# Ledger of designs, part 57: designed miniproteins, single chains, continued (2)

Each design is a single chain, and the fold is of that chain. pLDDT is the mean over its residues in the fold that is shown.

## One batch from the design tools (miniprotein)

Design m6085
Fold by ESMFold2-Fast:
Structure m6085 (fold): chain A 86 residues (1-86)
Amino acid sequence: MKLVLVFRNMSEEQRKEALELAERYRKQGNEVKIEEKGDELTITIENLTVSQFVAEVLRAIGLGLDGAEVKITFDGDTLKIEVTFP
């Protein structure tokens, strides 16, 4: 399973936290790609475990509860989570 995280309208602290998340996945043995395009940060994580998948869905729900706009989509074996911060 592949995860694509798209972040928009991030503060510098939120950007730092997103990059730290990417580094944690690299340390866990996942292949991670980071792309910045304008105001969007995209983190692509390959070979997600079921536990990592559940953790990212719960993280997305938490961000939504904290006022971010969150969109979660599935396309084949790819989980896409789009987050726009307030």
Scores: mean pLDDT 85

Design m6086
Fold by ESMFold2-Fast:
Structure m6086 (fold): chain A 80 residues (1-80)
Amino acid sequence: MEKAYELFKEALKALAEGDKEKAYELLKEALKLLALEEGLSEEEAEKVAEITAKALLTGEISEEEKKWLEEIEKKLEEKK
């Protein structure tokens, strides 16, 4: 998971520099890789990464998006 960690570091750097678009893209890639390693499908990983990156950068998350993240997180924890 070194690549995901590197992407997280780059995303934090972009956030510190005020480049929210770059931070969003890097966060999505890092979160997608993490989700794939945890056993989510490509489609699930992409969707979760997009929702999570948006929430982390803007603080905006709908109840439906929150429910999706909770279901995914519970699924991953129950498999460990």
Scores: mean pLDDT 76

Design m6087
Fold by ESMFold2-Fast:
Structure m6087 (fold): chain A 64 residues (1-64)
Amino acid sequence: DRQAIADALLEHLNKSKEYMSPEVWKLVEEYAEFLKTSSPEEARARANELLPLFEKEQQKNLNK
């Protein structure tokens, strides 16, 4: 279910929220909303675009 997938993603990324800028976290929330209405292909494509960005942001903030 799209809502369950969105919830799981937010729960996972929420553990790293403190290492993300408010702007990056807004993208996470927007993605979760997008996931509820998008096709599985669209959701996967968007996740693949955003996930590396979130991971880099977290690593940069963690290593300061």
Scores: mean pLDDT 70

Design m6088
Fold by ESMFold2-Fast:
Structure m6088 (fold): chain A 100 residues (1-100)
Amino acid sequence: MKTIEIDVEIPPVPGGTAANRIGKAIAYGMEIAKETGDEVKVRVTVEMSPEEAEEAIRLVKDNAEKFAEKYGVEVEIKSTLTAEPGRTRLDIEITVKVKK
């Protein structure tokens, strides 16, 4: 099967804007998967506070499930948090596949 890969790097931003940018990238990936029938993998890297990282993961999962239902696709989410003093690096991988 063909896999379309989309990589997004978000500069370090204070506040909750990172979650919105991640959500838009995921929504776009879901539309591509539905339109092409191919597997789409969206990878997002961003540095933020630990609290913001936890909220971003929650919002991403909620939005991914909502769009998966709407577009009839399967969604797998993998997240990795790397803790540093005063900041956290968040790596999110979203894999979207058309349902059988």
Scores: mean pLDDT 72

Design m6090
Fold by ESMFold2-Fast:
Structure m6090 (fold): chain A 56 residues (1-56)
Amino acid sequence: SDRIERIGRKTSEILGVPLELAKRIAAEVIQEMGPEASEEDLLAEVIKKAEELLKE
């Protein structure tokens, strides 16, 4: 979906993680939080999960 690509791209740009990884995390978060979640809430959760992966 366009939401996965948009959020994944933005996460990749913010954190410098590979786009493939960012899109995978975005897909998981969107599936878990559902269609009513705002893009702001989705982006915040994706960034949080990606940051945890960057801590070694």
Scores: mean pLDDT 80

Design m6091
Fold by ESMFold2-Fast:
Structure m6091 (fold): chain A 67 residues (1-67)
Amino acid sequence: TDAALARRALALADLSEESRALAERLLAAGASVEEVVAALAEVDEDDALAFELAYAVEKAIAENEAR
């Protein structure tokens, strides 16, 4: 699921404690990946990019395995 991929991305991304705590709270509340990325961008643009890239990698791996 997208939520499972987002949780894996969060484990891989090198985020600040503040960005990580925010992302964990939003994902626990059922936020979409887009909502998490947007919220992280308000705190730290580099952290938002790191999370988005980690999510893209996890999604690509999952899509390749589904082929």
Scores: mean pLDDT 80

Design m6092
Fold by ESMFold2-Fast:
Structure m6092 (fold): chain A 64 residues (1-64)
Amino acid sequence: SAMEKELEEKIREVSLLTAEALAKTHDPEKRSEIGELAIKAIKAIKEGNFEKAEEYIEKIKELL
C-alpha cells in the first residue's frame, strides 16, 4: 500500500541519516545519543507519529 511504502521510505531516510551521523562521530557519548534518537525516530514512524519522528530527526541533524 502507499502508506506502507511511505513508512518504509521514512525508515530508510532515518537509517541513512543515522549511518552518516555515526560515520562522522567519534565521541562515545554523542554516538550513544545518535543511536537512541534513531531508535526513537523509527518507533515514532512505526506508530504513525511523523511529527514526533521529525523532532528526533532534527536532533540527529543537530549532532552532525
Scores: mean pLDDT 86

Design m6093
Fold by ESMFold2-Fast:
Structure m6093 (fold): chain A 98 residues (1-98)
Amino acid sequence: GERVLAGLRAQDAQDREYASLAEKLAKENPKYREKIEQAARLFRDPSKRDEAEKLIKELGDEIAKETTPEQAKLYSRGAKALAERLAGEQGRIDAINA
């Protein structure tokens, strides 16, 4: 119903905000950008989702060495949301060009 759709929209809005934070971090740190893009490629294959999530966790562990655990969790969540979004966008581009 409408309440379920409102909840999904709120989650999507928050994921967009976290993805924006991850993009900002990736712009400042190219090594994080490469890991996010690698995770995005893995998220395109359902059999490799565990591998993709492991990469996001490893990225979060690296960020935690340079910041607070709370900030590292936000960036890890944003990196996952960004990687999933990039995987979805590439899939749509491939479908249009097919």
Scores: mean pLDDT 69

Design m6094
Fold by ESMFold2-Fast:
Structure m6094 (fold): chain A 64 residues (1-64)
Amino acid sequence: SMMAELEAKLQEIKDYLMTEHGLAPARAEAIAEAILAAHEEEDVDLDTLARVVGNGLEGSRAGG
């Protein structure tokens, strides 16, 4: 089902954020949920949203 596919994608994005950007599970989950919400509202590709958010997180770390 479409819902099961989106839930699997949420887990994939969460794993990506944890592995590539070192986020804690709870924070990665919150960000992945925000990405899914943006995908539902704006019809933007999930992979593109995940990369944009990941790059933003890296920029934040450089400043602190």
Scores: mean pLDDT 72

Design m6095
Fold by ESMFold2-Fast:
Structure m6095 (fold): chain A 65 residues (1-65)
Amino acid sequence: MTREVAAKIRMIGIGVEMGVEVKVEEKDGKLVVTIRGKDKRKNEEAARRIKEAGKELGIEVEVRF
């Protein structure tokens, strides 16, 4: 569908694969992604993959914990 919808689906998929909770919100043409989980290493790896996916899709991504 739209670029933003495709990005949201990918970000959520990364969260599912990594076993962390991912919340994705659209604000002012960018995606704000909040990662919640008890394992710091998994949270950091999920953040890395999410930023990489945003870069590949050409969408600005802000990651929060």
Scores: mean pLDDT 80

Design m6096
Fold by ESMFold2-Fast:
Structure m6096 (fold): chain A 68 residues (1-68)
Amino acid sequence: MDYEKALELAKEFGDKLLEQDLSDEEIKELMREILEAFGVEVPEDASLSELSEKLLEALEEIFKKLQE
């Protein structure tokens, strides 16, 4: 898993969300890239809801591992 890349993508995603300059398709693409960087396999037809759920679960696991 590429945790540093995933964290970098997550920060970029957060910054773009704050600027409100993302389409739904761009949001899905960034979520997918973050999940793939964590080593999570994502189907091409995954909904925003499914991607959001997987992303939250992946981030929780990563924070748990980083805290030992």
Scores: mean pLDDT 70

Design m6097
Fold by ESMFold2-Fast:
Structure m6097 (fold): chain A 100 residues (1-100)
Amino acid sequence: EREREEAERLLREAEELLRRTMEAMRKADEYIKAGDIEKARKYAEEARELARRANEVADEAVERASSNVRLVTETGAAAGLASMTASATEIAVRGAEKKK
């Protein structure tokens, strides 16, 4: 009961962190298009930190709510997507920096 409620909260936290990571990617892309590479770099860094926090939430879900395999797996998937999003954002910003 308590483990399930904790697993559900951790999943919601990971999903929110993924949403924020995707928003940071979108902002980085907008600033790349505008030629503001310094702001794009700041959003790439924000995406990296958000993805790191999502992975911490996934680790906490494994430690504290492992009996809820489905919810723990979904939390891990959200963290994985956040990490991939942050990596893609970093690649895009580095590409834009090379054109200066």
Scores: mean pLDDT 87

Design m6098
Fold by ESMFold2-Fast:
Structure m6098 (fold): chain A 85 residues (1-85)
Amino acid sequence: SSEIASVVAQARRTFQRLLENAKKYFNDELVEKLKRALEKLLALMESAPTAEQAADIYSRGLSAYLESMGKKTVEPLEKAVEELS
């Protein structure tokens, strides 16, 4: 739907900004792992049955991304992707 597409487009822009910022503070291996996990989140959002569910996936994914940045590891984000799949 157009509503799901809008949520995904906004999430993609936000994730790109976050990844550009992460490149300043983290090594290339961690940034690449974060990028792959965020791409999986975007795919889950695109396949969501409603815009509300796509937004929920975004909110949970963003929270897990911030935890991953704080802990300097991809594991919280990868766990969130697995739980949302």
Scores: mean pLDDT 88

Design m6100
Fold by ESMFold2-Fast:
Structure m6100 (fold): chain A 60 residues (1-60)
Amino acid sequence: SDEVEKALERARPHLSESDEKVLRNLIKQGLDQEAAVALSLILRRKGLDELAEEARKIAE
């Protein structure tokens, strides 16, 4: 959970409020792998490939 929370913190300036709420809700439910996958996809759509790859590795 610490890894996905750190990735979310690094990505925070690039996220919409609604995207952040969805990701935090997944983490709160203990769905850390699902949160990491969702974060990776959101960041990739925004062209933030380095942050997206960091999040994807957490999901492995």
Scores: mean pLDDT 84

Design m6102
Fold by ESMFold2-Fast:
Structure m6102 (fold): chain A 64 residues (1-64)
Amino acid sequence: SANEEELRRILETALKETDLVVVKVALKEALKLPMPEEVRKLLEEALKETDLEEVKKLLEKALE
């Protein structure tokens, strides 16, 4: 669906970023989209993290 494509695009773009603040802004935008509960939980957990590498691991899990 268009929402699944948009979500994937946001997360793939966020994985290329080096600024934690920029990544978290992208995650807040992603969370406005409909998604499976498992994916939503991973993104919400990522927003609580302070380590960029830990955030990226959660995003990789959300992408599959």
Scores: mean pLDDT 84

Design m6103
Fold by ESMFold2-Fast:
Structure m6103 (fold): chain A 56 residues (1-56)
Amino acid sequence: LEEEARRLRELAERILEGARETAAAVSPEDGKKHLELAEKMAERLLREAEELERRS
């Protein structure tokens, strides 16, 4: 459970980092939309990780 929570946190960080790099390479409008989507995905992953950590 702790290992799974750690993997979710790492995945969230990777998604955000990749989205920032992509946003720098595309138009500002497309970059903003890409970052917003990535932030929502990361938030969901982090919430799931917190739930798993509370159970561990």
Scores: mean pLDDT 80

Design m6104
Fold by ESMFold2-Fast:
Structure m6104 (fold): chain A 79 residues (1-79)
Amino acid sequence: RALELVAAGKVDEAVEETLRMIDENGPLEEIKAVIDAFAARGDTRAIARIASHLIEKPVTEKVKELLDHATAALARLTR
C-alpha cells in the first residue's frame, strides 16, 4: 500500500508505512520500489527520512542494501 500512497501524493503516510515495512522485515524489493517512486517524484526529504531510520537499525545485509539503495537515490537527485 505504500506505493499507492506515493501515487496519491500522501508522502508522510507513505514514509510512515515504509518505515513500518522496514521494522516488520517486509519484502526488500517492495521497499526499494517505494524509494524509487520517491526518487521519481524528486522527494529528497522522504528518502532522507527513510535513510535516517535505516542508520538507527542494527547492521544487517538487508539494512545495508536498503541504505545503499536510498543513498544512491539521494546522490542522483542532489547532482
Scores: mean pLDDT 80

Design m6105
Fold by ESMFold2-Fast:
Parts: sequence; structure tokens; C-alpha cells
Structure m6105 (fold): chain A 57 residues (1-57)
Amino acid sequence: SKRDKLLELITSQNKTPAEIGEELGIEPREVVQAMAAVAPEAKSLKDLAELVYERLF
């Protein structure tokens, strides 16, 4: 699923926002903006991935 893919991409920490966007079919700018918006509230990388998923989808 896209949720599982996003979790893998974020938790690996070896992908840029551009590469994450390419893997999910989303513009890099949208991924960067979603991550920036939710990062202060995220308690873990898994939580960050869930918050980003809710923002993008």
C-alpha cells in the first residue's frame, strides 16, 4: 500500500523528499511541505510517516 511504502521510505532515512515524491507519484514540493508541517508534532519516524500520509492522502 502507499502507506506502507511511505513508512519504508521515511524510516530508511536514505531518500530525499524528491525521491519519496517520485516513488509515490507526488510532487516533491508537496512532500517537503507535508513533512515540514507535521515534523514538530511527530514523536517518532513511524508517527511522522502516518502524519505525512494523512496530509498527502
Scores: mean pLDDT 79

Design m6107
Fold by ESMFold2-Fast:
Structure m6107 (fold): chain A 59 residues (1-59)
Amino acid sequence: SMEREREEKKRRLVQRISEAIERKDLEEARRSLEEAAREGIVDPSSVPLAVESVRRHIE
């Protein structure tokens, strides 16, 4: 179902972001969030704020 696929994509996004933070790879985190926005997993307008939050975590 579409709902199950959406939840799996959200879970993978969380894992990718966590790994990017561990590697201090802001560009990977940004790319993952942009992909999620294109797939409708997150609101595109929230991406800049989410990237800034990841950046603060890494710095």
Scores: mean pLDDT 79

Design m6108
Fold by ESMFold2-Fast:
Structure m6108 (fold): chain A 58 residues (1-58)
Amino acid sequence: MEREKRRREAIELATRLYEALKAAGVSDDQARELTRKALRNLGYSDEEADEAVEAAFA
């Protein structure tokens, strides 16, 4: 349950950040990098951040 919730929340955060960055005129590559960095700063692992970004941007 806890891991599933954490993964879901990471994907939700990545999706919101991506939408906000795209609305602000940020490129896909920059939005993806900034979203990954933000998730890592929030305490998500590299793997969690990569998976969330891939799910949000796919």
Scores: mean pLDDT 79

Design m6109
Fold by ESMFold2-Fast:
Structure m6109 (fold): chain A 81 residues (1-81)
Amino acid sequence: SLEEELEKLVEETKEKLKKAKTLDEMIEIIQEFVKRVKELEKKGLPSEKASEAELELLNYLVKLFGADTTMEILKKLAEKQ
């Protein structure tokens, strides 16, 4: 199901983020996550489920890297919206 693909994507993204050593690597990982979530939405994934996954990843970024680094990632990602 699309929900199972989303859950797997969130878990894979968290594991990649744990291994990231630079801000650029973190941004690349999150850009890939956002791209893949949009592809799932185009296939019929509910926007509510996509938002829940994005919030889970945001909370994980804050816990892993802190608020300041998370805000820098979000700022760079906003340039692509």
Scores: mean pLDDT 84

Design m6110
Fold by ESMFold2-Fast:
Structure m6110 (fold): chain A 86 residues (1-86)
Amino acid sequence: SAERKAITALFAATVANAIRYLAEKGLVSPEEAERMERFALDTSIEAAKALKEEGNVEGALQLVEETARILPSHRDELEKLKEELK
């Protein structure tokens, strides 16, 4: 379901944000942080598309905005996705 995908996407974004924090502390490689962030972004893109396909455009836009709040360095890519979802 789109709801299950959205939950997974927000968990992935939260984990990616934690990994980025650890990378900034020098405890994890920047490459690992980038890999986790890419996974979280791809998961959010798929979840947003699934929400739109089910007719929940508002939910799709909200998911993308929440992902951008959790991963602010990727906001520009996520703002592009929001425009595509309208």
Scores: mean pLDDT 89

Design m6111
Fold by ESMFold2-Fast:
Structure m6111 (fold): chain A 59 residues (1-59)
Amino acid sequence: SMDDLYNYADQLIDQSTSVDQMRQVPNQVGMQAVRQNMSADQMSQIGNYVRDRVNQRFG
């Protein structure tokens, strides 16, 4: 579900302790979204969420 995907993104971001780990988060979440057959709109929403969360972690 979309909620499961947000939770997955949050877990990956919270587990990230380095810039290199954070760089992998968008790709890992994107692959999971594709596996779940998410629509283009849903993929855009999760992509925006991940970008904002990563920026918060680094800023």
Scores: mean pLDDT 80

Design m6112
Fold by ESMFold2-Fast:
Structure m6112 (fold): chain A 56 residues (1-56)
Amino acid sequence: MEEDIQELKEKVGASDEDIEEFKRTYEEIPEPELVKYLERMDGVKAQKLAKERLAK
């Protein structure tokens, strides 16, 4: 996940602060809402991470 988030940062151009918020949101959002949140990121890895969390 750490490396996936860093790659997403490179694609999206997010700051370190944005990555910190993304991590906390990723952990704290209920699984159904997480998918909706990450769809807004417009990143393939973000969507993949959401699907992996739903599978768990």
Scores: mean pLDDT 55

Design m6113
Fold by ESMFold2-Fast:
Structure m6113 (fold): chain A 76 residues (1-76)
Amino acid sequence: NAEYYKKMADAFREAAKLVREKGPEEALRWIDEKAANGEIDEFTARALRVAIRHGAEQGKAVEMLENAAKEYEKAA
């Protein structure tokens, strides 16, 4: 359980960094690559895509991803 939430927190933080540095489309490509390689599960990939797409519509993608990462880290 703790290990799973730690991995989710790490994935959300990396996605936030990618959105900040390269934009949401590059972050979505990174998610697809990590899911295809089995480094993240389908649930994590879907959660990341929803956060990025919803956040991008509001100009809050980085904030939403970083806040989600903090919540997952607290759950770990």
Scores: mean pLDDT 82

Design m6114
Fold by ESMFold2-Fast:
Formats: sequence, C-alpha cells, structure tokens
Structure m6114 (fold): chain A 64 residues (1-64)
Amino acid sequence: MVGDEYLVTHDIPKWNEDSLELKKGERVRVVEEHPDGTVTVENLDTGEKGLIPRSALADAAVKV
C-alpha cells in the first residue's frame, strides 16, 4: 500500500482538521499507513499531504 498510486473516482470530503479534501480526477500516492485505519497520502496534482480513511481509497479511488 505505501508507494501505491490511486486515481480518485469520487470526491472525498474533508472529514476533520487533519484530513485532506480530494476531488475526482486527482492522483494520490500513499506515503504512510497508520494502525487506526487511516493513510497519509500526497496529492500528486497539488503537492498537499494529509490523512484520509483507508476505506475512502477502496470506495472512491482506483489503483493505477
């Protein structure tokens, strides 16, 4: 999972102050996996980093 790249297929809203908002069509790379079920991702189109739920990658993104 760390190092994997994903294409966002559905908007992922900001869910708390530490989380990242992602828009359909953006590409992200997983940079860190956390034991609480979140991942730190880097938005490859904007350069932003932040947390998203791992479930959001399964539901709203496709591995490329």
Scores: mean pLDDT 80

Design m6115
Fold by ESMFold2-Fast:
Structure m6115 (fold): chain A 82 residues (1-82)
Amino acid sequence: SLDELIQRLAEALAKGADPAEVERLRREIYELMKKRALQAIENGDLETAENLVRSLQSLSDTPFVKEAIEELNAAIEEAKAK
């Protein structure tokens, strides 16, 4: 689940895990959240998509998370324009 991935990331960061492992977990979280958000957009459920963006914002302030947020916000804007 998404919660399990977030917990694994927190544990990896606390233990000083290999940067490659940390980035792999972040990528998995991003891909899962992005997929769920895009599916919500396709179904017209923009509230769920926006909630997933807020969850990403609470994950970290890294450039990776900011990029993911920008991409999802662009997709939400595009869906609203249709």
Scores: mean pLDDT 77

Design m6116
Fold by ESMFold2-Fast:
Structure m6116 (fold): chain A 89 residues (1-89)
Amino acid sequence: MTPRAVAAVGRLRYSPEDRYLADELIERVEKEYGIKVTPEAVATAIYYAGRDREKLEQILREAVEIAKKKGRDVITSEDVEEAAKRLGL
């Protein structure tokens, strides 16, 4: 019961501090690669990375490559899910 936001389910399990750290890493990735990350992709990345900053960075870097290979200037939750699966997470 209680319909949850499908794309944001991972975010619901994490503290504001975890979100803030993710936002800093995402801003860095966006600046370095000239790409945007959707809020749903942020939530999905935090879900797969847990509380591990290194895993979060690895997922985001892989998702950048996936999105760019698809000709997109934006990372979606689907790109993050594919990245996490490729990394065995």
Scores: mean pLDDT 72

Design m6117
Fold by ESMFold2-Fast:
Structure m6117 (fold): chain A 66 residues (1-66)
Amino acid sequence: KEAARAALRAAILGSVPEENRAIAEKAFEAAVEGKLEEARKLLIEAGLSEEQADGAVELAKKYIAD
């Protein structure tokens, strides 16, 4: 799902400062691979709140759902 993938990418990469971009990129990769727990941990490490991290995980679930 291209729209869900784009929304996930925007939510993750758009919500972190440049210095945390590498962690955000790892979180995005984990999310699209279905590693949702790892993605959530990486998002929080990148400085996102639990609410923001949970929102990104829900977008990832929509992307990988069938």
Scores: mean pLDDT 76

Design m6118
Fold by ESMFold2-Fast:
Structure m6118 (fold): chain A 81 residues (1-81)
Amino acid sequence: MSEEELVEEAAERAFGELLAAKEAGRLEEATERALESLAENPEAAEYLRKAAEALAAGDEEKAREYLRKAARLAVEAELEA
């Protein structure tokens, strides 16, 4: 699996999870939990927060863009470790 495939899969998975949480009225809870998992990667955490904000505003395209950025940073950190 290429790095780009890993980034795409991670971003789509995260988008689905946050969208489902938004539909359940639990977007804030899901976002805080995800931010805790990214405590070691503050730049990725910032993009995740922006993605959640965009999704709350109904901007799914922006949410996907921010999640791709967060996923790329997380994948790069994993590959560097």
Scores: mean pLDDT 80

Design m6121
Fold by ESMFold2-Fast:
Structure m6121 (fold): chain A 55 residues (1-55)
Amino acid sequence: SVEEERRERAREIGKEAAELLSKNGEGTVEAMEKLRKLYEESEEDAAIATKIVDE
């Protein structure tokens, strides 16, 4: 479904952001920009991505 595809995209963005943040400064700006862009599109999807980053 469209909702499943959207949630999968949010999880993928979260994983990308987590990987960028794990570089400890080298990817922080890019990670934060990805998360902000997702938040502007959907607060719910941004919450999904943020949970992955926090893990």
Scores: mean pLDDT 78

